# Designed miniproteins, single chains, continued (4), part 41

Each design is a single chain, and the fold is of that chain. pLDDT is the mean over its residues in the fold that is shown.

## One batch from the design tools (miniprotein)

Design m13398
Fold by ESMFold2-Fast:
Structure m13398 (fold): chain A 81 residues (1-81)
Amino acid sequence: MNVEKLVEAARELMIEKKEDKVTVSEIKEEAIKKGVSRKAVEKAVEELKKLGIIKKDPETGEEIITAEGLREALALLEKEK
């Protein structure tokens, strides 16, 4: 599922930057670098919005995934296995 690749990209970015949040723009860029098509990335972002995983950053107004949102997404993906 393309959602799994976006969640993985978010997790990697949080670890690399030692941050508890990453922007949706950064996640899209990393997913595309991992070979996910732009259309598939946009569809996966819409699915994450529908699940309530993507939030708006109070400082920048950008769409982000927080460490808490990442944990929720990972728990949902584990239920599919």
Scores: mean pLDDT 78

Design m13399
Fold by ESMFold2-Fast:
Structure m13399 (fold): chain A 97 residues (1-97)
Amino acid sequence: SKKLKEKLLEIEINLALIRMQLGVAKIILEKAKKNNDTELVKKVEEVIKKLEELVEKSDELLREAKEHKKVDEALKKAEELLKESLELMKELDEYIK
């Protein structure tokens, strides 16, 4: 149905936002490395590892949603993963102050 396609698109958008946040964190890591801030590099690498785990969970969730059509459950989980990624980015913001 059209509604199913719209919900799958919303899942894909939410998961794409997590990937964008991972990209931002990697830019912050490169800046920290150039500044020889070893302590900040370690903290940012830990955040990146957690964001990479969320991306992996996101890819599995999208695959399962497409195969099993449990789209409402998948959308809720995608929203939870996005919320977790935003909390990680807030933690990263505290480190760069």
Scores: mean pLDDT 85

Design m13400
Fold by ESMFold2-Fast:
Structure m13400 (fold): chain A 105 residues (1-105)
Amino acid sequence: ALEELKKFLEKLGLKVLVETEDSLVVEGEMTIEDLRELLEKFPNAPSVDYVLMRMESLGLEKAKVVLSFELDENGEWQVKRAALEDPSNPEWVEEVEEIREEAEK
C-alpha cells in the first residue's frame, strides 16, 4: 500500500516531492546502507543498483538522491527511476525535472 511505502521512505529520511494515486517521487540524502536497504525491498531495481555503484565509484558515503515509484498493474509499488546528485554531471538537473514532470501527469 502507498502508506506502507511512505512509512518506509520516511524511515530512510526521504521527503515526498510528488504524490498521486499511482506515482510517488521522493528526495533526500541517502547513505550506501540506505540504498542497500532499498534494494532489499525492491531487488529488481536496476536504477537503484546503478546509483549505488556510482556512489561507491565516486567514494561517496552519502549523496542526494531522487527516486520515483509507480504502482504496477498488480497493485505492487515498483522503483521507476533513480537519480544521483553529481555536481560534475550537468544532466542531473534535467533528469530530476523529467522524473517530477512524468509523475505529475
Scores: mean pLDDT 79

Design m13401
Fold by ESMFold2-Fast:
Structure m13401 (fold): chain A 135 residues (1-135)
Amino acid sequence: DLKEKIKKELDDFRKVLYQVVPDLIKELAEKLGISEDDAAWLLLLYMELERLKEKIKAGADPKEIEKLGEIVLEIALEELKSEKAKYLARALYYVLNGEKELPEDIAKKVSEEELKTILEIGKQAIEKWKEIFGL
């Protein structure tokens, strides 16, 4: 129920991403060697996790936000097609939660450069989103 509701909200957000940041989706896909659809899901995951982090700063319960972040990651992992993109999604989740070291099974499948690429393009996507929506 909650997961299905969140998935519908994420599907709607993803459609808007293709309208707002199509060039960034393409750039991320080309740089990581993944599909544009996988790149869009990674970008969506980054933006949603950053949005959830801002809710904690605004006084939301960290435990409830952690639960929502786990559901978002689970949905992304079910939608992503390539194994590389799934490892990047897991790595991104740990990095955005402030983990200094990745689990060994994830660390051997992703590079620091690939993670930096997602973080850089993700930040640009948030800035573009704020410009378009006057935030």
Scores: mean pLDDT 86

Design m13402
Fold by ESMFold2-Fast:
Structure m13402 (fold): chain A 91 residues (1-91)
Amino acid sequence: MIKFTEEEIKEIKEAVASGDEKKVIEVAKRLREKHNIPESVGIYSPVELILKSIKLSKEEAEGLKKLAEESKDPELRALAEYLLQKHVSEL
């Protein structure tokens, strides 16, 4: 199982809380390359793996909502919506 550092978790959380699609793509790509995660697992696999295992803050949930509504990449919109549905009780 892939173990992310506290700093890597923080980077994903900050990128998501910003609601900036380009920032999320950049961090996801960098973490995939660092941990040798195949692209076939999903280009946003670090985002999914980290956020599925933590309790979302209100800022992170708001950022995910923005990503679900405003992202140009339909894969990122779908992932953001999925993560929001999973954590709806924390909004």
Scores: mean pLDDT 79

Design m13403
Fold by ESMFold2-Fast:
Structure m13403 (fold): chain A 89 residues (1-89)
Amino acid sequence: MKEEYIKKAEEYAKKGQKLIDEEEEKARKTPEKNWYTEEIQRLGALTYAYLLKALGEEEAAEEVERLLEEGRYKEALELGHRRLLEVEA
């Protein structure tokens, strides 16, 4: 179970990184463009949610997933990052 959560987190992180790299490349040619911000935030939040599940922080993961279901991707990403840092502290 934990290994499956880590694998899903890795998959979402890889997808997010590809979009970040592509957005950075496009931004060099067309500054101030919003290319993939929402999808990057969604994939980042999913990465944190699955990392939290792998760490046994199910309640924190569920809160991140709830924000994702509400379309609040930036808030989901910020919450997931904060919760993960709290576990590692």
Scores: mean pLDDT 76

Design m13404
Fold by ESMFold2-Fast:
Structure m13404 (fold): chain A 91 residues (1-91)
Amino acid sequence: AEAILQEVDAKLEAGEPLTAEELAAALEAVEKLAAEYIAQLKAQGAPQEEIDAIEALAAKTLALLRALLAEARRKGVLTAEEIRAVIEAVQ
């Protein structure tokens, strides 16, 4: 999970394109890490406002990754420029 996210981040920083397979793996990794973090916050008795804020952030990030994956599946690969355009459009 962490290894794929680090690889994806490194590719984005280098301006390298991302494949649909890499985006699908990143989506699964974010879903797992978000669920684990939210469960940890609940176990620690974190305030509901903090839990709600993290859940909202996770939902936005997952929606963005799903949009990127759909576009990558349509085009075969996404360049760093195309990824930035999708991020800007999802506001």
Scores: mean pLDDT 77

Design m13405
Fold by ESMFold2-Fast:
Structure m13405 (fold): chain A 55 residues (1-55)
Amino acid sequence: SPLEREILRLEAELGMERMRLHVAKRDPSTSQEEIEEIERRIEQLERRIRELRAR
């Protein structure tokens, strides 16, 4: 279904952002602002996935 496809896409994007966060936190050249932006993206994706699954 279109809903299931959207959830799978968001879960894939969430996985990519989590990997990006892991790399960013291990890189001393990464700014705190960049880390916070990635964390905000993760929170938004997790919230969107929860909202779609609640339908």
Scores: mean pLDDT 88

Design m13406
Fold by ESMFold2-Fast:
Structure m13406 (fold): chain A 65 residues (1-65)
Amino acid sequence: SEAAALGYPEHLVRAIEVIGRHGVLTREQAREAGISEEFFKKLDKDGDGEIRSEELIPAFREHQV
């Protein structure tokens, strides 16, 4: 659910783990890691089907700032 976007710490941690292991988060890897398609689509701004670590950094900054 989009309403849960502010409460996605679990999905964010899983995304970091996948990117740390594979260098990129694909839609298939997100599914295998239990990351929702909704969360994946929110991070996939370019619509290329891949999320890189650079796309996660702003999310962490949002929590700290």
Scores: mean pLDDT 66

Design m13407
Fold by ESMFold2-Fast:
Structure m13407 (fold): chain A 94 residues (1-94)
Amino acid sequence: SVTVSLAVKSKSATNYTITVTVTGDVAEGEQVRVFLKTDDGEVKLLGTIGPGETRTVEVTVPKSIKTVTASAYLMDKAGIIKRLLDTKTLTLEP
């Protein structure tokens, strides 16, 4: 199954470093497209993973951000995003 995990790796005076781990247990020819959304409304594409892949991505967000949401979407053989597979929200502590 496709799962998303979020964790704070480290904090600095100005930033959080977040780890996003995604598993791509999807069918042959399908892919998982992964986004990170911050509470200021910004959305960042983290990457695309194929069948049987697991990917860990580090992302840096400013200390002004209070929540991050990572979402994994199913992308079909034509490259069209079909549906949400998993989503996780992490509240950042100061």
Scores: mean pLDDT 83

Design m13408
Fold by ESMFold2-Fast:
Structure m13408 (fold): chain A 72 residues (1-72)
Amino acid sequence: MSLEEIAREIYERLKKEPELRYLVEKLSPEEEKLQEEIIKEMVKLYPEDASILEKVVLPRELLEEAKEKLEK
């Protein structure tokens, strides 16, 4: 799955489940890098929401799912 597809899926999920933004766990450097790449792609796809998206912290569960999808 492409980074663009993952960014779209995460964006739609955050819109439906805003509580996910509060499930903050300590991220590894690898998870932080993946988060930054996903956020950058979301800002590229949804520039009107850039100010909101730049403040998003993704839960580890979503980052682990994204990593698995990128490796396949």
Scores: mean pLDDT 71

Design m13409
Fold by ESMFold2-Fast:
Structure m13409 (fold): chain A 95 residues (1-95)
Amino acid sequence: KKEVILHAKVMLELVLRGAREVAKDDPQALAHVDRAEKLVNEALIALENGDYETALKKFQEAADHLRAGGPALEPYADAVLEIGTRAVKELKKLE
């Protein structure tokens, strides 16, 4: 259980670091990355609490913010959703 959440956290931190590098010269895109990071942290807390519905909602909201940051951030939005949904699926199998 802890290993699944830790792995998801590490992967999400790498994705968000990449998104920030892509957005670095665009203040509006950076604001979307900042909001996405906050939402990802909220989603990870929900995963730790077993609140999978809230976690999925927060991962979706984070991905939506990355998409709003522009076309260059779309792959990072897709990665956030894939990592988040995979973590929820794996945690449900461990219950």
Scores: mean pLDDT 87

Design m13410
Fold by ESMFold2-Fast:
Structure m13410 (fold): chain A 88 residues (1-88)
Amino acid sequence: PPVPQEVVDQIKAEVKENTTPAAQELADAMLDALLTSKSREEAIAYLLEQGVPRSVAEAFATGESTPEAEEALIELLGTRERLDEILA
């Protein structure tokens, strides 16, 4: 069957062995919010729909990090070591 361009992009992502799926999904959601959202409020709403915690979504949209956003981001993605332990 014909391979869609989306599958080609996934194959390229699989070659990047040092990137976690959770980190890629978050990065894609953040980039989509940045590129497609017309306002800060729309970017926050989009990220919330993608399952991103509100503290992380607000920090990204405003460019202002808070301790709550940092803790939520660590919990969502984990450190690389913590993610490796969870996935093992």
Scores: mean pLDDT 59

Design m13411
Fold by ESMFold2-Fast:
Structure m13411 (fold): chain A 79 residues (1-79)
Amino acid sequence: MEEKARALLETAKALSLGDAATAAEMRDRMRKLGVSDSTIAAADEGVRQLAEGGKVSTYAGSVISVIGGAVDYELKARA
């Protein structure tokens, strides 16, 4: 739980700051935590669009929301 929240926060920071390389590493870590392929695909597209357009704040928020939903779903499945 705490570890997943930390990974999510670091991903948010990386995406917000435009650090695509760090964001990719954080995404891989989330994938190993059991994040779905659809969430990974959304993150991939987000990072790509950041590199092309740079409009980060709204899209980063969307990706974080999707990842957060996946984490919450997994926590509820165990509770």
Scores: mean pLDDT 54

Design m13412
Fold by ESMFold2-Fast:
Structure m13412 (fold): chain A 94 residues (1-94)
Amino acid sequence: MPVLRVGDRLLLTLTDLETGEVTERVVTVQSVRRRGDHLVLVLEDEAGRRYILHGRVTAAGPDWLELDTLLTELDADGRVVAQRVVRARLTRLP
């Protein structure tokens, strides 16, 4: 299974499970917590927007990991701007 560490740079691909909309962001790992198959990630983009992924690992490869998750999006001031049920794919960037 891929090991995620604070400071890792990732391509975050979010698929909205209601609409099917796909969005991509380059993010840095700020926090990782894992209990078995359950994972909580805090990711931050270059604009200071934060993405909290709270969910379950569904698939993994050498350089990627997929989660079914509740996404909470925070603005740069820490305000909640969205909550969505998403499939998240995290791909390690070089």
Scores: mean pLDDT 84

Design m13413
Fold by ESMFold2-Fast:
Structure m13413 (fold): chain A 60 residues (1-60)
Amino acid sequence: SKQRNEELVKQAKDGADFFSRAVLPTERQRALAERLKEIASLGETDPEKAAQLLLDQQEA
């Protein structure tokens, strides 16, 4: 649903912000923050695909 996709995109944005604020981010944390930013950016154009990618990321 549209509301669910918007919530997932918001979670991606919040996650990217959270990891970006880490004082000493690991390479994995930096990569995750970058990936979440990409998903959040995609969510502005294609929120359904962004939600799918976020769910795939959570399974990994």
Scores: mean pLDDT 72

Design m13414
Fold by ESMFold2-Fast:
Structure m13414 (fold): chain A 99 residues (1-99)
Amino acid sequence: PELPDEVLQMLHQRISSSLGLGDPREGLARRLVTSAAAHLLLGDDEAAREDLRIAVRIAGPETTLRLAREVARGLESVGYTEAARKLLEMTREVVEEAK
């Protein structure tokens, strides 16, 4: 399955955005969370989960959860409410596993 143009545009903007970037680890984690969202939309739950595990390892649980909420909000704004829910649930599970 291919990603819709609106979703691709939103994900590209998130990946390329330098707004609020003071910490390189946060920037890398944002790219990983965005990659996880793309994998979920393509049906690759295992790749999404792995991206989120790496994000938590790099930026920590609180930053990764905040970034996941930002990306989920983006998904909801383009009509992908179920993918947004799955991203948040998976991020919470990965954070809990890291404790």
Scores: mean pLDDT 80

Design m13415
Fold by ESMFold2-Fast:
Structure m13415 (fold): chain A 81 residues (1-81)
Amino acid sequence: MVQKLEELSELVEKEGAETREKLERFLELIKELMPSIEDEDKKKVAERMIEALERALKEETEEAILAVEEEFRKRWDAELA
């Protein structure tokens, strides 16, 4: 499941989306895949990702968006490792 979410994120990147647009699509993908997450720990990570992504996008600051992207990549990699 998580691997499929990462594959979908890579497809968004291949489309040449801007960082903001990439994060918006990533948020949509996580929300769509959330009900399919069977692992409770991974589901909690996804919930935190959704919350922080929504917060960063509402603030509409590139600095906040980039900080969220970096933090999620670290958390996502740590949880999946």
Scores: mean pLDDT 62

Design m13416
Fold by ESMFold2-Fast:
Structure m13416 (fold): chain A 64 residues (1-64)
Amino acid sequence: MEEIEKLIEESKEQSERFAEAAALYKQGLEDPSTRQESMNKAGEEMNRSADESTANVRKAVALR
């Protein structure tokens, strides 16, 4: 059970970075044509954080 808590905590840390990247991404939508590469980088970082969080959640579900 404690292992689930550790996985959730790690997921929260990545969620913070995900939220920051998402905010940057949305602001970039105001002029996506000039910031397309930055938007793509933010998207990749969000996907990476989401994948890691999803993997952690799956491990937590398996442990419960």
Scores: mean pLDDT 68

Design m13417
Fold by ESMFold2-Fast:
Structure m13417 (fold): chain A 91 residues (1-91)
Amino acid sequence: SRREVVVLFRLTVIRSEAYVQRKIVERLLARGEISEEEARELIAELEEIEREAEELLKKVKAGEISVEEAEERIDELTERLQEVARRIEAL
């Protein structure tokens, strides 16, 4: 369905954005602009977002989850990703 295509696209975007933000945190850590502890927490959250988005993508492609349930989980992942972005920007 069209809604399924949109869901698959949104999950791909979330995965890509989480990856980019993780690389930003890794570079900030290498430059001494963030503490090791804070970097570890942010990287762990971003890796979890990437993992959850990948698992959800596979379930949607396999028809193992409804589009409505996938949309709810995408909204949750998007909010978590935005919170990480805000924390990085506040550094």
Scores: mean pLDDT 89

Design m13418
Fold by ESMFold2-Fast:
Structure m13418 (fold): chain A 87 residues (1-87)
Amino acid sequence: MEYSEEEVKELIEEAKKLIEELKKLLPTMNPGWQKYAEELIEKIEEIIKKIEEEPENRTKYADQLKAHIDVAKHLIERLKKLQAAQA
């Protein structure tokens, strides 16, 4: 198994931290970016729920969660860069 229970817990904690960061940035986004970020947040929350509800598929959902964590990190970096360019 690629992901231990502890590694899955760490991924969930990282994902929750990124969700909070995205929510803080939400009011600064245009409507298109806001919708994209909201959909990304919902997708991450859905994957976390699936990890808890379907233990037999935990590894599959952990892999999906890691992929969405990477997407969220890139989005946050891009948004911060855009805000810095407007300063």
Scores: mean pLDDT 80

Design m13419
Fold by ESMFold2-Fast:
Structure m13419 (fold): chain A 87 residues (1-87)
Amino acid sequence: MDEEIDALAAEAVARLRAQGRTDEIDRIREAVEEHAKKHNLSEEEKEAMLKAALIARAETLERGPEALPETLMRLIRLELGKEPVAL
């Protein structure tokens, strides 16, 4: 697990809860679970998607919708920082 992404996700959840958006957290979790089940994603892929969605939502609420592309690119870079197996 990426400790930095885990910390960002935990902070995002705390911020959303502080704003009274607990129902929104649950809906994001449900949407990710449904998507993962429908597309037969791994548990690791599901977890990464959930963390990304929570972080992106917290950032866009605080910084505006323009923060979404930057946040997604940051998360992609962190994930791709793991060496992909070259086939």
Scores: mean pLDDT 73

Design m13420
Fold by ESMFold2-Fast:
Structure m13420 (fold): chain A 95 residues (1-95)
Amino acid sequence: MVSEELNKKIIELEKKYVTETETLKNLIKNNSIFTPISLFYRLWKDYLEGKITEEEFEKVVKEIIEIAEKNDPEAAKEVKELLEEWKKVVEEKKK
């Protein structure tokens, strides 16, 4: 669960940095509740589908972690662990 303040900051971040992912655009338009973890998985899926670059993915995830650390440190820790998992997937994709 995320605070209303954290959710608003994440939505603002997505509008600023992630313009190419249709999934995130739809979530932003519908004012859906975002958690740092659910946004991480959506970004990971969009990365695997080639909708965002490796650089864009890492940049947005780092921003999500920074926002989460101020409002929900447990969620920030989990997203950091997921980022390490994503790095393994990137290496597998490169083969």
Scores: mean pLDDT 62

Design m13421
Fold by ESMFold2-Fast:
Structure m13421 (fold): chain A 56 residues (1-56)
Amino acid sequence: GIQTSGRIIGVAMSSKDLKSAIEGAKAIAKKLNSKMPDSEIERIAKSAYKMNKENM
């Protein structure tokens, strides 16, 4: 859902590295009992992390 995607983006943007962004996003999705597949979580986290890094 929209809430899960928003939290994943937030965690990814605040992460120090790509690995932390992906791991944090998966942890948040699990805590929220999200049915979103890991591949989609990883895709969103990578995109958000890259966008934030390019705007620094």
Scores: mean pLDDT 76

Design m13422
Fold by ESMFold2-Fast:
Structure m13422 (fold): chain A 85 residues (1-85)
Amino acid sequence: SKADELISEYNKVVKEFFDALDAGDMDAAIRSLERLARLVGELLNVAPGGIASFYRNHVLGMIDYLEEQGAPPEEIQRIRDILNS
């Protein structure tokens, strides 16, 4: 299904996000999180429900973490807007 394809891509990108964090690469972490927000936004439109909400909550936690790590406020807001689209 389209939902299964989105979840598969999410799992690939979440690894890239954590690899970027481990490397201290904030720009790469921001780009990966932006992609995760887009994937979850699409998942919420295709298959709204408990599974989509689970992934949304995980992305929200990642956004909060990057904000605490000093990511630029304008980039954080842009990612929040993508997630809510």
Scores: mean pLDDT 88

Design m13423
Fold by ESMFold2-Fast:
Structure m13423 (fold): chain A 66 residues (1-66)
Amino acid sequence: AIDEAKKKYAKRLTEVAGISRDVAEEIVDLAVEDPMKALEYATSVGGFETVGLVNELIREIKKIES
């Protein structure tokens, strides 16, 4: 569930937002551990598309945990 969401959004970050694989994987890991830090990191390294995808991942994680 969470691993599938992380995999999906890491792929989307690389393919849609042009983020490198290692940065994308770091962002999706942070989204699980510290959503606010993930959003700060996304804002620093990418544009609106990157931040949008990270917000979607955070919402997906919350739904899986509920």
Scores: mean pLDDT 79

Design m13424
Fold by ESMFold2-Fast:
Structure m13424 (fold): chain A 78 residues (1-78)
Amino acid sequence: AAAAEVYAAGPAPEARREFIFAQMLAQLATLPAQVAAAGLDVDEIIAQVEEAIAALRKEGAAPEQIALAEAALAVLKA
């Protein structure tokens, strides 16, 4: 996404990660509807979400953040 690309040249890794995470959450909330409406590749979206969940687990993210990502994944797989 253009916003993520612009921010990629920006500040410290922690601030960049938080910004990307917030952007991904906002996008992810609309993704199931967009996939259903546009006929996008759901398998590709699922793979991206699974990778994000793995990264959150590896970093020791809060259980709430992991639960939200898992809920989105469950909706995509339904």
Scores: mean pLDDT 64

Design m13425
Fold by ESMFold2-Fast:
Structure m13425 (fold): chain A 70 residues (1-70)
Amino acid sequence: MEALRAAIDAQVAAWRAAGMADEAADALRAAQLATAEALLRALETGDMEAALAEDAALAEAIRPAVLASL
C-alpha cells in the first residue's frame, strides 16, 4: 500500500508540473487512493461489486472539482 501511495503521489506531482491545478490534482490523488484501497479490499474479501460501486460514487463526487479546475 505505501509503495502504491508513493507511486500515486509521484504521478500527481508530474501532473502538477505539467500545469494541472492543485485542486484537480488533489481530487485525482484522493480518487486514485480510494480506488486502490477499494481494489485491495475486494481482493481480500472477494467482493468486486462493492469495490466498483465505491469507485463509481467517488468519480461522481470529484467530477465537479475537476471540472471547476479546467
Scores: mean pLDDT 67

Design m13426
Fold by ESMFold2-Fast:
Structure m13426 (fold): chain A 92 residues (1-92)
Amino acid sequence: KVEEAKAIIREILAEIDAKHGEALEALEERLLAEGITDEDEIRARLLALLAEGDAETAARYAAIVDALREAKERGASREEWEEMVVRLAEEL
């Protein structure tokens, strides 16, 4: 859902790199305009955005999104996913 997608994007980018603030807002606007709430699509958009500057950073964000997806596949709650994302971001 739109609000859930925004929460995921904001949590990942805010915890990892405050310098991506403007990029975060641009990504949120694009996702809202397109009605995108699918995690695979969010992952693709985030990777495209970050790859414009730094491939290593893009790979780290991709790993976090992949971990979130795996948690969903095992039936983890949204809250558990967000906790995992914060923990992974702290390790970056």
Scores: mean pLDDT 59

Design m13427
Fold by ESMFold2-Fast:
Structure m13427 (fold): chain A 92 residues (1-92)
Amino acid sequence: NLEEQREMEEISKLLRESAEKNSELLKRLKENLTPEEWEEVIKRSKELIDEFKKKYGVTPFELIENGTLENMKKVLELQDKILEIMEEAMNK
């Protein structure tokens, strides 16, 4: 299905862009947040990852390895939620 292939390509691109933004923002947060604020961001992010592992029984990395469109969407949703936590911390 050509439509599914195009959707997978777009989601792959969004996953790469999200991962790059997360990496860059994490570096900035580590430099600009207080130790207490940084600890809160890490705690909230870890809680989301643990909740994801509890819900799906696998890590986000293992889901990406399977390479299905549905699995990639699940990981993208998780990355977006983590990005929201980081952006919220920067705006406080």
Scores: mean pLDDT 78

Design m13428
Fold by ESMFold2-Fast:
Structure m13428 (fold): chain A 108 residues (1-108)
Amino acid sequence: SKLTPEQTKEGSRRLKKLDIKEFALILKFMIENKIKPSRPLRSRFLPIFEILLMRCDVIGVENDDDCRTFFETLGVDSLEKFKVKLAKVKFEKEEDIPSLKKLLERVS
């Protein structure tokens, strides 16, 4: 589903204050270790992640420093390789991380 204008504005505001490398490292750690995100973490990170992915899709990874830093930190150089990397992740309890799983399905 598309973000509302209010969600887009709030997510953009949070993204500007976020260290993209730290965000990517946290996401990488959670994915690799199959960690269930808490409700506050999901509410904070999901809109930021969706806005970052939308920017990468529209502008291209090569034209956005945040997108390049994000993907390089995850060990990929393109949105397509990122999708391939995510598709190889197996979560033991898919139902226990529905917000993260739903986000991953959007990029798989």
Scores: mean pLDDT 59

Design m13429
Fold by ESMFold2-Fast:
Structure m13429 (fold): chain A 69 residues (1-69)
Amino acid sequence: SELDKELERLKSAIERQDWDEALEYLGRVFTLVRGDSDKLREASEVSQLLADNAPQEEIIKKIDRLRKA
């Protein structure tokens, strides 16, 4: 799905510590999950973890949870 592609791009950007790319891909994820309250909540939590400079492993685990929501 398009969401799966953008989530993999987001994960790759985070692993590379390319924060500008990560924010761009996160923005695309928000656009794709609009109208889905469960996915929007999970995407908001990913955004918060990025803002808090959480460990990469925690952010990636949350992205995988978003994929399943």
Scores: mean pLDDT 85

Design m13430
Fold by ESMFold2-Fast:
Structure m13430 (fold): chain A 93 residues (1-93)
Amino acid sequence: SEEEEKLRVEQARKVAESILDQNEKIAQLAKETFGDNRLAQLLYAFGKVMGLEELGKKYGEKVDELIRQGDFEGAERLADEALLEMLEKARAG
């Protein structure tokens, strides 16, 4: 259901934020890749921990492009979709 998907996305964001706050090595790599773009850093960090580093980086790059264009709503939507996709792929593998 959409409610269950929202809860899974919230959980994934919380995990990604914890990774950036607690894992100095991953946080440094995320910052080197996306600078001060925290949303793109979250996607990279989550992807790396889930074994989906390339997918996380690709979505991070798309989110970075949207933010540079001023499409903050599109960036947030894409980030939520990316986190859900990566979470489901990690569970399936």
Scores: mean pLDDT 86

Design m13431
Fold by ESMFold2-Fast:
Parts: C-alpha cells; structure tokens; sequence
Structure m13431 (fold): chain A 62 residues (1-62)
C-alpha cells in the first residue's frame, strides 16, 4: 500500500542518517492513510540507532 511504502522509506532514510528524508516520508505516510504501526516501528528503530530527534519529532506528529 502507499502507506506501507512511505513507512518503509522513512525507516530506510532514518537508518541512513537522513533526518529530513525520514521526517518527510513519515509525514507522507500519515497524510495518505493515517498513522501505521510499521511507521512507528521505523521511528523506534531510528531512536535505537542514535537518531532520537527523528523519533521524537515523528512521535509528536502521531
């Protein structure tokens, strides 16, 4: 689904340290189909990997 694809893009961007790309992809996922559990998983993975700002910003958008 479009939301699934956008949430995967957010996770990939966060893993690569692309903070802006991760935020944009997360917002697109929420805009298209609403918040998804997979989008939240990507945010948690980013926080665990050392990107707490990305995780906090995405959590605020939920």
Amino acid sequence: SPAERASQAAEDAAKQGNITGAAVATWEAMRVAGPTPKGLEGVRNAQRGGDPQVAAEAAKAV
Scores: mean pLDDT 60

